# Designed miniproteins, single chains, continued (2), part 92

Each design is a single chain, and the fold is of that chain. pLDDT is the mean over its residues in the fold that is shown.

## One batch from the design tools (miniprotein)

Design m7187
Fold by ESMFold2-Fast:
Structure m7187 (fold): chain A 79 residues (1-79)
Amino acid sequence: SSISDQDAIDTLEWIKGQVKKVEPPDVAERVNKELDKAIEKVKNGDWDGAIESLRKAAELSVDPRVKRALEGLIEQIES
């Protein structure tokens, strides 16, 4: 991975903030639940599990900027 654990967590926390601002409330709740799972997976060194949670978050999101941010983070982790 081309990204550190801390940089991934910091990016995810920032994305959670953006999700709350731009997504409908019910979508934001579901997306941020998956992002919280991804953060815990990163903290536990479970990068494969983190990617699965991020892919689910991207699928659940409806804002194209949120989708792009999540897809970009997945690419960084898979590199």
Scores: mean pLDDT 87

Design m7188
Fold by ESMFold2-Fast:
Structure m7188 (fold): chain A 106 residues (1-106)
Amino acid sequence: MKTIKELFDEFEKLVDELAKNLSPEMQEKIRKKVEEVRKLVDDILKNGSPVQQFRVALILKIAVDKLKELQKQDLSPEELGNQILRILDNVIDALKIIKYEDEKAK
């Protein structure tokens, strides 16, 4: 099993490779969202249960697989950027659910 660190490193590298030929404005939007993912991953690794950490690994693996699929598609730069942002938003939403899962526990 890949570690969460290895999965995040693979995720970040794939995003960087896909984004390198996009507009500076799109690259900045993507960079900001990648940093949000990093902060959420680091927080869950520091404060999360083993089950929450397992869910993080699963989410990152799914995101990596989706990004690899994008690499095989002949998309315009605008379409590619929008698909990357969609994947990042889905990851952020899923990580926020994991992070706040125990905050509702009494």
Scores: mean pLDDT 82

Design m7189
Fold by ESMFold2-Fast:
Structure m7189 (fold): chain A 62 residues (1-62)
Amino acid sequence: GKEFLEKAKEAIKRGDRDGAKMAINALLDAGDFEGAIEGLELLVEAFPDDEGLKKGLNKLKE
């Protein structure tokens, strides 16, 4: 999981939303909810207008 979280953070820093989404989806598929939540929180902060990302984050935090 850690490798995908690092990739997500790097993608977010470069403004690569699609790359970040792929890395976060890989974390979710692996069952790494901690990494997925961290990645989604960072992605939501970078793209606050993306309602799908906010919904995904809220669902994981429940």
Scores: mean pLDDT 79

Design m7190
Fold by ESMFold2-Fast:
Structure m7190 (fold): chain A 74 residues (1-74)
Amino acid sequence: LSPLAKLIRDQVVLYARRGDAERLEELAEKSPNPKFAELLRHYAELVRAGADPETVAAQAEKDLTALFKELGIK
C-alpha cells in the first residue's frame, strides 16, 4: 500500500481500536466510495453493539487492505 493508503487504513483501525463509532461514521459520510463507506458504517455498528475493539480493528485492517487492492490503490 502507498503511504497515503496506509495512513487512511491505520486511521480507521485506530478509531475502531478506540471504540470511536462517531469518527468512523463521520469518515463514512465524507467518503465518496460506497464500499469504503459501507465498511466504516459496519465497524461503527459493531463498536456500538459492544464488539471487542481489537477484533473490530483486526477486521478493519484486513477488509481495507483487500478493498484498496481491489480499487488499485497501491
Scores: mean pLDDT 81

Design m7191
Fold by ESMFold2-Fast:
Formats: C-alpha cells, structure tokens, sequence
Structure m7191 (fold): chain A 86 residues (1-86)
C-alpha cells in the first residue's frame, strides 16, 4: 500500500496523460507480480475518477507519433520508479 501511494505521488509530477499511462502500466505490473490488492484497486479507482477527464483531453491533442513516444516515456518512468521503490 505505501509503495503504491508513493508511486502515484511521483506520477502526479507528470503531465495528465503520462500520469494516466503510468498508472495503467503500474497496475499491469502489480497484476503480473501478484501484488494487486483490493486496497490498491480502490486507490486507483478514486485517483482515476479525479484525473480521467484531464488525461483524456491531453491524450486527444497528441499525434500518433507523440502517443507512441508518450507510451515509451510512461513505460520508462514506471520501470525506474518500480526499481527505486522495490
């Protein structure tokens, strides 16, 4: 739980669309590692409800090339934070 909270706080420093991508990638890593808990799911649902509209608006402004770059950036950010917080 504490690591998930710290991870979301670090993601809040990113633009809204990268925050949303980072949270989605982090969620997938938690599933793969068997670390996804009901408490973490609730945390992500509340966070998503708060930020979804802004993230979608920013994502909609991006070209296909910029979207691919944003996904790559979010994946790199998640990997760095995962190693740092593990």
Amino acid sequence: MEKAKKFLEELKKQPPHLMALGAQIFGRKLVEEGKLTEEIIKLFEEWGKEHEEQALAEWGKLSPEERAAAVAQAEATVEELWKKLS
Scores: mean pLDDT 76

Design m7192
Fold by ESMFold2-Fast:
Structure m7192 (fold): chain A 88 residues (1-88)
Amino acid sequence: AEVEALRAAAKTEEEKRAIVAELLAREAIAAAEAEPDPRLAALLLLAALGALRNLSAEEMEAEVERLAGEPPERVAARLRREIEELLA
């Protein structure tokens, strides 16, 4: 009984977190579309992708490091496509 109750509660919390992550990702996309700085737009899109893919802090830090070496406009375009594919 206790294990079954904990499993049901954990599933409910996981479902809520997934919904929140999708909503935050959609908000980050809208914010990125309104953002005139392509570097900030890319960071907002990276945050959205990280939430949707459940990336660890270490994986997020690695992606941020990669952004420093790439043209931000191309990174933003790539990340937007990846997020749109995940939301489809």
Scores: mean pLDDT 74

Design m7193
Fold by ESMFold2-Fast:
Structure m7193 (fold): chain A 74 residues (1-74)
Amino acid sequence: MSPEQRAAEIRSALIRESIRIMDRLKEKEGMSIRDATDIVNEIMLKAQEEIRRNPSMTPAQVVELMEKIYAEIV
């Protein structure tokens, strides 16, 4: 896989997982849009920082990282 393709797949994984987490917070937890957005933004920022430190991270590892951060925050 090319570095460019890997970067694109990582960005796609981040976006797709952020949408899934947002839906989970709104639909299942009954959280307000504002509160859900704040949590998703925190997860995204932490995940992006870790990806910057480890650019070899796979899309699957990005999803696992985001779920781990979710479990720590929520």
Scores: mean pLDDT 81

Design m7194
Fold by ESMFold2-Fast:
Structure m7194 (fold): chain A 72 residues (1-72)
Amino acid sequence: MTEEEEIQRLKEFLKSLGLSDEDIETVIKAIREGKPLPDDVLRKLAEAIAKEQGLPKEYIDEIVEKLREIFK
């Protein structure tokens, strides 16, 4: 199933970023239920993305804003 395949890929990706199992569950639940991500989880995800991309910490807030638009 396409949705389950995308969710599985997302779980693998989030694990590769070093997110905790609890944070990964929160992201997957938000996607499945169409709910916004909690601010703390958004920040952890943005920090992990910035680190993976080699971006300065100053970009974390910008990434958080972009993620909020995706998970609204």
Scores: mean pLDDT 76

Design m7195
Fold by ESMFold2-Fast:
Structure m7195 (fold): chain A 84 residues (1-84)
Amino acid sequence: MKDVEVLRNLLLQLADELRTVHHTEAEVVFTPDSITLTLTRTTRGEPVSVSWTVRVEDARKAVLGLYKGRLGSEEEARKKVEEL
């Protein structure tokens, strides 16, 4: 499904930006049913992890949400998703 591939690519790009710019460990795990982004940062010597999981069925909604966050506009996000 194209929406799942777009979501995976957006999460991989976000993970790369988090690793290179914010020095945060970031991992994207793809399964048939879900995509999970896990962020890990060492705080005061202890590793702290946060995970965000999206079901494949919700991929289109997740892509729209990510573009809205990056572009700051629901209208621009919708246009971008339609162009994909």
Scores: mean pLDDT 70

Design m7196
Fold by ESMFold2-Fast:
Structure m7196 (fold): chain A 62 residues (1-62)
Amino acid sequence: SAEEIKKLKIQVERLRKLAETYRKKAEEMEKLGRDDVAKAFYNIAESLEKQAEELEREIEKL
């Protein structure tokens, strides 16, 4: 349904915004010399981007 597709698109946008937030947190941690923490935040951002991409592929099937 159109409503279900709209909800899924909002979820994709939310996941991408969260990924961007974690990427910015990672960059800030790098500036502070917290490389291990920065790496963890980059990994979280990458995981969120992957989830968004997978969800977009599911939307294409609808």
Scores: mean pLDDT 88

Design m7197
Fold by ESMFold2-Fast:
Structure m7197 (fold): chain A 61 residues (1-61)
Amino acid sequence: MSDLEVVDKILGRIESQAPNMTLEQLESALGELLAYVKKYYPEIADYVKKQLDNILKSHKS
């Protein structure tokens, strides 16, 4: 899989679990994913951060 496919699969998993997560659990999971992407796939970090911000804003808002 391409780097984007791996990240998109992880994002999809977090998104599907988000309704069953507390805000703290969601923030932790998204933060870990962003740190991972920043370390291994820095070229897509801005894209991922935007997706994470959207997921977080939609949670309990």
Scores: mean pLDDT 76

Design m7198
Fold by ESMFold2-Fast:
Structure m7198 (fold): chain A 72 residues (1-72)
Amino acid sequence: MRIVGRGRPDTTEEQGRLGEEGARRAAERYSDHALVLRVSDEDGERGWKGALLALGGLAGLEAGEAEIVERP
């Protein structure tokens, strides 16, 4: 299942750090299964916080529930 929002997977944490290339990978993973976006970052609060702001308006992703897992 994929996240529904105005930014789509493009506003994932991967895109916030990697760019649009990472967003495409996240989109493919989300369309396969119900996944949660999670940022693995040295500055967790900074890195994923900025990404969550971009995800604002998506499927109600809360700070701490953002994780991209590759386990379909």
Scores: mean pLDDT 41

Design m7199
Fold by ESMFold2-Fast:
Order: structure tokens, then sequence, then C-alpha cells
Structure m7199 (fold): chain A 95 residues (1-95)
């Protein structure tokens, strides 16, 4: 699936959840990003990619909360890969 398809699928799943359940998904996402940041603490380029992916996912949560279109920032190929991995893990966790 493309990044856009994964983002839309996650947005649809998030819209079905209660506020408390959405907070659990946010907590899971933050935990995943924290682990990736910690693993790459000595690599600024990889940390930048993780931060770009985190910003995209936070923009997705803001989009769902405010019922507005998602803002997709310019992503490096590494950031897009990280974003896809996190979205796929969150979608699997929501099954």
Amino acid sequence: MSLEELLNKLAEELKKLSDDQRLQVIGRALNLFWRKMYENHDNPKKRSAVLQAMQLIMNLFDSVENNQPIVIPELSPEAEKVAKEVIEELLEWLK
C-alpha cells in the first residue's frame, strides 16, 4: 500500500474509536517513535527521519480530531519508510 492509502486506512479506523481508545493509539505511536529515537541517538539523519514520521502521525491525529484534511509534510524516503512501518504496526495492533 502507498503511504496515502495507509494514512487513510488508519484515519478511518481512528474515527471509529472513542476518545480514550484514540489516546491509547497515540500512546502506542509515541512509544514506537521513542524506541526508534533511542536506537538512533548517535545518528542525526536517522533521528530526523523518525521526527518527520512522528510529525506526520501527529498531523493525522490532529486531522481526525478536527475533522480536517491531513497535512502531509515533505518526507525523506527514510521518513516515509518509518511512517509506513509505524502505521502498519498500529493497524495490526487495532485488529
Scores: mean pLDDT 84

Design m7200
Fold by ESMFold2-Fast:
Structure m7200 (fold): chain A 103 residues (1-103)
Amino acid sequence: NIEEKRERQRRASERLRERLRKEGMERLDRLEKETGRESPLDPAEREEAAYSLALRRLLEKGEASILGSGKEEVEQALLDNDLVELESYSSGDQVTAVVAKME
């Protein structure tokens, strides 16, 4: 059932994004302790920076990938490969997405 799979992928994406945000926050706290300074970011900027840091680490480890293609091709790749979308940018029909394997 494609609709059930899409809903599972959506929920998996939400859970993974929350986990990555938490991991990124722990990383930022470590960096602040190592540098001996507080982050100049407000709470919202801090969460965004934390998430970006966590995504970068997944990409560096090869646990996430970047897909660049048309929207339909990216959506099909998510379904075919049991992937979840973590971040995306759209320009017309072109999509660039950061994706990871669904748990």
Scores: mean pLDDT 78

Design m7201
Fold by ESMFold2-Fast:
Parts: structure tokens; sequence; C-alpha cells
Structure m7201 (fold): chain A 85 residues (1-85)
């Protein structure tokens, strides 16, 4: 659908912003920088590891676009469901 296409494009641009070295994946270090920006403070190692585990479904040690897309879509759905409850 157009909504899914627009969501994918939004997440793709966000992924590109986080993928600073243009590797095509998000590393643990790039995730740390993202969390630091979102929290307004340095994340703990535990917070980084929890997020990596949440996103890195195949256990590769990096976050692919598809893993990031699925995680972000789930987060938005959970936020929407909490708001509508």
Amino acid sequence: SEEEENLRKFIEELFKLLDKDKSGVISKEELREYLEAMLGREPSEEEIEEKMKEMDKDGSGVISFEEFYEWYKKELEELRNAFLA
C-alpha cells in the first residue's frame, strides 16, 4: 500500500542517516551514537546490548536494513496500540 511504501521510504532515509560509513549495515558503534542522540546522554552498555539484541534477529552482530525496518515498524505499531488503548 501507499502507507507501507511511504513508511519504508521514511525508515530507509533514517537508516541512511545512521549508516554514517555507508557500509549498508548499522554497527554497534553507530547504534550507540543513535541512542546517545535519542536519550540526550551516553547510553549504558546494557542499553546498547538490549537494542542490538532486539534488532539483530539473525545474530550477525550488525543491523541490516530489513532488521531495522521490521524493528521500527513494530515500535511504531506498539506506540500506536498503547495510544489507542
Scores: mean pLDDT 78

Design m7202
Fold by ESMFold2-Fast:
Formats: sequence, C-alpha cells, structure tokens
Structure m7202 (fold): chain A 96 residues (1-96)
Amino acid sequence: MKKIKPEDYLKTAKELGLTEVFTIGNEKGPGPDLSKGGFADKYDPKTFLDLLFMYPEIISPEIAKLRPKFSVKIAEKQISYDELVKIIEYLKTLPA
C-alpha cells in the first residue's frame, strides 16, 4: 500500500476528492468541516471513518450520495484504512 508523507496529507486528501465531499478549512465542499473545531472533532478518526463508510447519512445526506465516488478514488490510489486514519488526524489539526 502507498506510504504517504505527512506534508502530503492535504494534497492526498484533495486527490482522493475529500475537498469535493467535505469542507477542510479554506477548501469549501458541500459536507461538514474536517479541520480543527469542525464536525469531525467530536469523533476519533476511526469512528469518523466508520461513520463515513457504514452510516454516511449520519454525517449528511450529501455525503451519503458522494461516498461511492470517494470510495472509488481510495481504491484507485491504493490508500489503506490506516493511512486514511492518519490523513483525517492531520486534517483535524488544520485551522478552520
């Protein structure tokens, strides 16, 4: 599986289409904010990813519609669950 450097986490998030699905600070998407103090801050990264993949409607109806596109991009880029956890942890440290 592809090993991602921390400085590339935001770039990888954009390549996966997370900025098309979520808001990340200055990157305004249709879904909730993944940056510091945003919606994802009330969940640990693993719980957030489990919600995203099993119960995306709990996050929002728009995320539920966009989740299949996001899943395809993850598979195409061979990103592991552990690497996704690290990306979400990093995004939660970014200023809103």
Scores: mean pLDDT 70

Design m7203
Fold by ESMFold2-Fast:
Structure m7203 (fold): chain A 74 residues (1-74)
Amino acid sequence: SASAQAEADALIAQLRALVDRFRAGEVSEAEFVREFLALVGRLAEVAADMTPEQRAEFEAVLREAIALLEAAAA
């Protein structure tokens, strides 16, 4: 639905903002992981209504998040 797609866009934007805050050192790794997983859980509720473009954007944000966590662990 259009409502579910609008929610997916908002959640993906929140995930990207969270990644940016983590990159800037504004949140701890534990806070980042907790908030990221909460947003992913909310996105799962609308996953069936997501467009291919929204899925690709989410995958890009997920790849960025993993790369940042790997860099933080080094």
Scores: mean pLDDT 86

Design m7204
Fold by ESMFold2-Fast:
Structure m7204 (fold): chain A 111 residues (1-111)
Amino acid sequence: SALARAIEAISAAPVSEEELLKRAIEEIEKLLKAKSPEEMLEILAESLLERAREAGLSEEELEELRRELERRVAENKEQIAKLDEKELFEEIKKKLEEELELAKKKLEELK
């Protein structure tokens, strides 16, 4: 699948620990601004597309990946809509805040 190819390309890309931490911080900050779990899925899909582009995927491969992600996000939104988990969403945000602080501390220690 286009998703599997993107993951392989991203995993093969040589990225420093500093760069990985910076990317993690940016992604977590975006996720913390989300208003719903559905919006979190959209943010994760956009982040994956950006990373795939940086890993060297062609425009054609990126379009295929975008279509696959749009389908998967829609399917996952339908599953999430069946769950009454407002408390879980708030717990996820708390854990993301803790991970953000740890990532920022690690990045400062690398300087």
Scores: mean pLDDT 79

Design m7205
Fold by ESMFold2-Fast:
Structure m7205 (fold): chain A 87 residues (1-87)
Amino acid sequence: SHMEKLKEKVEETVKLLEELGYSELAKKIREFFEKNPNPSSEEEAAVALVHGAALDVKKNGKDDPEAMAALERAIRATEELIRRKEE
């Protein structure tokens, strides 16, 4: 189902972020989706962007400044969405 695929994507994203040293963000993302069982398309897209960017950094390493910049942009956008939802 769509919700099962989203849950798998969130868990994969959390694992990738933990492996890259973003453990606090990984925890915030997991908690956010646990508290928000019906996320918006924007919230789902934000996780997909973080997933893709984190996977690129894992494959290419931190030596790729473009991949690192894309990950940092995706992280900032996701943190902003979480912040706005909590306000």
Scores: mean pLDDT 80

Design m7206
Fold by ESMFold2-Fast:
Parts: C-alpha cells; sequence; structure tokens
Structure m7206 (fold): chain A 63 residues (1-63)
C-alpha cells in the first residue's frame, strides 16, 4: 500500500512541490526507522516511515 504524498496550494489547486519535498523531509527526520528508495519510474521515490509507504513524484528528495 503506497500513498502519494502531495502538498496542494489551496488558492490555485496545484501541487506545491517545495512543500511536498519539505513534508517528506520532516517525516524522514522525525522517524528513527525512515528509509528512502527509488521507484520503478524515473523521478519517483518511495519514502517508508513507521511501516507506511509514501510515493513522492518528480521531486528531488533532499534529506
Amino acid sequence: EVVELRAVDPETGKENRAATVAAAGILYAASEDASVEPSEKPGEFVLTVDGKRYLVRDGELLL
């Protein structure tokens, strides 16, 4: 089970990529058992935190 991690700007309805990457970094830093792995598609990463998997798309994951 993989959940796509997205931060959406409420005024424009578009994804804020910087906020998505920042949220992924916060989740990674807050968990002692967090891990990051590349997805099957280029530019996609899977972040695992506390047994939950989050898909981060088309993003640089700076952790």
Scores: mean pLDDT 63

Design m7207
Fold by ESMFold2-Fast:
Structure m7207 (fold): chain A 67 residues (1-67)
Amino acid sequence: MEENIKITAKAVKELVEEKGYVTEEELEEALVKAGVSKSTARELAKKVVENDGEVMEKLIKAYKELE
């Protein structure tokens, strides 16, 4: 769980820095490339995108704290 949170936070941060936004499809693809299973990546991408960016801010903060 914690490793998936860190991977998701990093992927969100990189997508926001590169494009200024995160889509469900792009986040799913980034998570799969990072070693998350397709089914888990799809669920995580959907939950992150559907939560109006508040989850994204919390994930970015977690990434900075979990060095």
Scores: mean pLDDT 71

Design m7208
Fold by ESMFold2-Fast:
Structure m7208 (fold): chain A 86 residues (1-86)
Amino acid sequence: MEKVKKLAEEARRLMEKALEAAKESPEKMSDHFYELAQKLKEIAAIDPSLKDQATEAANLALSAANGGPRKLEEAARQTEKVIEEL
């Protein structure tokens, strides 16, 4: 439980950094979304009850990292909603 809470807090901070980076550099934003996806995959591996939600959020974060500007904004919003529910 403690470990999952810590990872969820780290995921929220990475999302905030990704959104801040979006204002200055799309490349830095992509790097932060990639790190976010890795943290979400760790949550999915540790807690089976959160596996589906964390996996969905990780896939959305990867889409944000690899997508164009329109996909980045939409994927970021959807990822944020899923993280809020973790």
Scores: mean pLDDT 75

Design m7209
Fold by ESMFold2-Fast:
Structure m7209 (fold): chain A 73 residues (1-73)
Amino acid sequence: SKVDEIIKLAEESKDPEELLRAVALAYGLNDPRAISAIAKAVEKLQTQLPDPGAAIRRAYEELKEEVEKLKKE
């Protein structure tokens, strides 16, 4: 499923761009299955970026339309 793909990306990726995308999409889904994956991705981002919270917020704003489509699935 799309949710499983996002979770896998958050857990396995080492690329900050992929981690930001995965966290932004998972956050928009509000899916309890994604909570642990989001936490792991945020921990990785904290080691790679000076302000992961701001980066996640920007990624979420850029992906708003994709997030809304996922909420309807």
Scores: mean pLDDT 76

Design m7210
Fold by ESMFold2-Fast:
Structure m7210 (fold): chain A 58 residues (1-58)
Amino acid sequence: MEDIKKKLEEIAKKYKISISDIEEIMKLMNLTPEELEKLLEQSKKQAAQGRAVSREIA
């Protein structure tokens, strides 16, 4: 129980998302905190890569 709350707080800090938004996303997409963190990290990596290649060229 406490471990889940700690994970949500860390994700909120790392990705600048409120805990309420994280809980809503998890409920809508039926994701675990671990799966959500993976998606957010993949999205962050894609944004960093795509910014230089897609945003300036497109």
Scores: mean pLDDT 70

Design m7211
Fold by ESMFold2-Fast:
Formats: C-alpha cells, structure tokens, sequence
Structure m7211 (fold): chain A 80 residues (1-80)
C-alpha cells in the first residue's frame, strides 16, 4: 500500500503516513502531476531535511502550491 511504502521510506508513523497519502492524493486514480510531487515529498521527508530545505526542495516541483508545501512542513514537524 501507499502507507506501507511511505513508512518504509520515511520516519513517519502510520497515522502521519496516512495523512500524507490523503494530503498528496496518492491513489490509483491520482494524476501524473501528483506522482512527481509525491516522490519529491517522500525523498525530502526520508532525508530528514530542515523545514527550510524541505520547502526549497518542494518549491522546485510543478504543482507544489505554497499551501501544500506548508502542510508538508507541518507534517514533518509533527513527526519530530
């Protein structure tokens, strides 16, 4: 599952991994645009980037809105 994949590649607990799946709309029906953003978010979280570094990393990705980036940064802070 997407949750299991996130838990394998990031320090996120199951509830936080599920929140990430919902936030990024990681489903079998997700658009191609979401797949690149999902991959970038997983890489950034897996590397345990600082909030500023994670924000900078995600800003380079097409489709990453400021609101979504801020929600991802908050999710990382909840995991710490």
Amino acid sequence: SAVDSIMANTPLSQPLAQQLVELLDISPQASVENSSLATAALVGLSLQLSPDALEAHLQKIPGATPELIQQLVKLQQQAA
Scores: mean pLDDT 70

Design m7212
Fold by ESMFold2-Fast:
Structure m7212 (fold): chain A 83 residues (1-83)
Amino acid sequence: TRAQLVQEMVDALLNGDLQRLAALAQDPRAPLGMRLQALRLSGDRAAAEAVGDPALLALWEEEEKLDKEAKERRQKILEEALK
């Protein structure tokens, strides 16, 4: 269940088990957001490449793109307000 996957993620974090976090990122039972979070927390982008899952790399890149767009949007609002 999702609760079991959440507990597995928590246990991996508490134990410093980066390999388990990378495995959770590859788990198709986990929702997309949890998989992305586990991948980022593992810090091992190369692990996703080694498993041959380009979708996880695309998710990492999309998250970084969204973070950049959010910062740019916020900056634009501030610049408009400071006119």
Scores: mean pLDDT 67

Design m7213
Fold by ESMFold2-Fast:
Structure m7213 (fold): chain A 94 residues (1-94)
Amino acid sequence: SPQEVLNEIIAKLSEEEQKKLEAIENEGLRRILDALDARDLAAAVAAVQEMRDKQIALFEEVIKDEKELAAAKEALDTIAERTIAQLTAHVAAA
C-alpha cells in the first residue's frame, strides 16, 4: 500500500522532521476542509496538490537514499490522486 510505504519512510525520520511533516499535513487538511465548506472543488484539489508538493519538498531535503526518496514521491503522488478522486466522487454524489 502507498500509505504503508510512506509510514515506513516516515518512521526513519527524526522527531523534528516528523513534526515538520505533521505541520504540512495539518495545514493542508485545514485548507481542504475550508475549500469543501465553501463548496469549491477546484480549491480543494489545489490544496491536496499543494500539500503533496510541500511533502515532496521536505522529503527531497531530508531523505538521502535515492530509491527511498523515489518510493516516497510515488506514494505521495498515489495518495494525492486517490484523495482527489474521492473528493470529486463525494462532491458529484452530493
Scores: mean pLDDT 87

Design m7214
Fold by ESMFold2-Fast:
Structure m7214 (fold): chain A 89 residues (1-89)
Amino acid sequence: GAQVRALMAELIRLAEETIRRMENGDIPGAIGLTLRLIGLGLDAERQYPNDARLHEAVELAIEATRLALQGKFDEARELVERMRRLLAD
C-alpha cells in the first residue's frame, strides 16, 4: 500500500543522507540519522508485521548505515539500490 511505499522511501532517504554525512566527516550527524532510521524501521515492522518486503527494506537500510559508518560507501550505496528495486516493484 501507499503507507508501506512511503516508509520504504523514507528509509532510503535516511540511509542516503547517513552515507553523505559520513563521506563529509559528519560522524555525529550520521549517528543521529542512524538512530532515527532504526526507530523508524522498528515502528514500521510493528505496524506491518507480515510485510516481508518492508522487513527486507528495514534490514537493508540498517546494513547500509552500518557499512557507511565503517567507511564502506560503495557497498552501502549498493544496498540502497536494492531497496530502490524493492520500492519500484
Scores: mean pLDDT 89

Design m7215
Fold by ESMFold2-Fast:
Structure m7215 (fold): chain A 59 residues (1-59)
Amino acid sequence: NEEEAEEAIRNAVASARAAGASEEQVKAVLDAGRKAKEDGLSGDEVSRAAARAYIDAGI
């Protein structure tokens, strides 16, 4: 499960960077993903938290 959470974080960060996200947006994605992982959430939940952070930081 920890490996899946790490992969979810890596994929979310890579996707944000590929989409031209700012440094601040990338940091928001990384911080949200790491917090979700630290809270023991699943890879799917980590991916959702990171995606939400990307959208919120982009607004």
Scores: mean pLDDT 81

Design m7216
Fold by ESMFold2-Fast:
Structure m7216 (fold): chain A 119 residues (1-119)
Amino acid sequence: SLANSDDIYKVVKKAFEEKGIEYEEETVRRRLSPDREAELRLIKNKKYNTTILEATVRERLDGTVAEGKASLTESNGAKVRTTSGRGPDPEVIARLQAEAEALLDRAEKEYKEGKPLSL
């Protein structure tokens, strides 16, 4: 697709850094198997009430990497969810996207409860 959750995360982080805006960042990675990895990333800014949460699941098979990603952006009470993916197999991408969405839902619940991100 034209844009993914990584682009939004990077754009907002860069904007905060360029404006000297303080933010909190948290990243958790876990190897699920030799060929599978999950990642959660969070940026929070209290001054502008902005949160970006992203979940990514990656799988390697025969030298090819497939990725599923889900992202949540909350700013001033507005909430936007996006999904993206890449790889040669649409069925694998769909599965990884579903896994990323499940991780995102759990991570959203955890951070709203004041808990650290976990995988």
Scores: mean pLDDT 79

Design m7217
Fold by ESMFold2-Fast:
Structure m7217 (fold): chain A 95 residues (1-95)
Amino acid sequence: VDIRDLSLEEVIELIRNAKSSLEALNILNRYLGSREVSEAEYNDEEFRRKLARELRALANTYAGLNVSVEEVLEALNDVEKLKELLVEIVEGIES
C-alpha cells in the first residue's frame, strides 16, 4: 500500500500502531518521501544526533513545538514519546 494514498487519519494510526521506534520513524519518512533509516543508522550515535536536529526542525516549523535537540534524543529512546512527536509533525504539516 502506498502511504501517500492514505488519509491523514490512517497515517497517524499507522504511526501509533508501529511496533518499534524505527518503524514509526520510517512511516513518517515514507509519508514525507524521504529515505528510510536503517537499524544500523538508528543505533549510530552521530546519526541519531543528526536525526534529532532534523526532527526538531520539522517539529518547530510545522507543529509549533519549541523542543530542544536533547528532548528529541530522549524521544528517540522512548517509542511512545517518539510516536507522539511524529504524530504532531504530521498533523502540523497538514494544517
Scores: mean pLDDT 83

Design m7218
Fold by ESMFold2-Fast:
Structure m7218 (fold): chain A 88 residues (1-88)
Amino acid sequence: MQGLKTAATQVADALVKIAENDLQKGKKEEDILKSLNALLTSTGGKPISSLSEIPPVVEAMAQSNDPKVVAGLLNLYAGVKDLDKVLK
């Protein structure tokens, strides 16, 4: 019902695809996690310790009662729309 759920699903999918592509290119998981944690924490998300935590952390942002966290998710959504055009 909320556009936030759609935004969270698309953000999570895009971030997972980026991480998987970086792993296929020989990037270390810890370097990918460092970059993702910088992005997530700057937007009010919780830090992750594995790539499998991306969807539940992004979903938690959509369910947050903090307007700053919700705004952070919408900013991520705007960014991944541009990135999805590059990946497709």
Scores: mean pLDDT 74

Design m7219
Fold by ESMFold2-Fast:
Structure m7219 (fold): chain A 75 residues (1-75)
Amino acid sequence: SALEEVHQQLLAAAKTPLQKLAVESSYSMVKSALEKKVDEATFQRILDGAVQVLSTYNSQELVDAFKEAVKKAMA
């Protein structure tokens, strides 16, 4: 899936163990929210938090790819 492809790209871009942990934590939070089918407002807060963390040390292009993959997974 597009979400798993972006997950692997984010892991490949991570340079330190802490960055890899941040990617896995962000991915797990978003994946859990998708699986639990949380309300739209709660989901947006979780996604915004993940984007904030990932934007700290990833390119805007890769962060945007993550956001788009999440939107596709919601469809």
Scores: mean pLDDT 81

Design m7220
Fold by ESMFold2-Fast:
Structure m7220 (fold): chain A 68 residues (1-68)
Amino acid sequence: MPLTELSEEQKKAVEDAYKTYEQKSKTQSPEDALLAGLKVLADGLAALKASPAEAARAASEFLKKVEE
């Protein structure tokens, strides 16, 4: 089975970023919505002091949700 290596807090950061992307995608370009979501994700992960590997996994999960 695919391993989910994200903590509960990191999963919440990804979900918060995706909600921002969804909200912004209704009123902005897809590129601007994506950047807004990535900004929220980066700020959340920085607050959690995520390692580079954890940040990379969280970013990957966020981008997978956007591409679905």
Scores: mean pLDDT 77

Design m7221
Fold by ESMFold2-Fast:
Structure m7221 (fold): chain A 86 residues (1-86)
Amino acid sequence: SMEEERKKLEEELEKKFEEAKKNNDKETIGAYYLYKGDVEKAAKIIAELVKKEGAADAEELLASAEQLSSPLLAETARLAAELLKK
């Protein structure tokens, strides 16, 4: 059933998340928080990754957030932009 397939996926995601935390794999940790709908924790990880790579500033992230069709991703990008401003 779809419910059993979802449970297996959740178990694999939790195992991968624990491994990612042990290895400091921030990309996987951020993706896990997005999957769980924890936008505040996801935004913090995204801000740390963007700052480390120098890939975007706060204004660029905010502009990207306005173009996102997913409300969850848009809110996460806005929160990450605010963290980069501080």
Scores: mean pLDDT 73

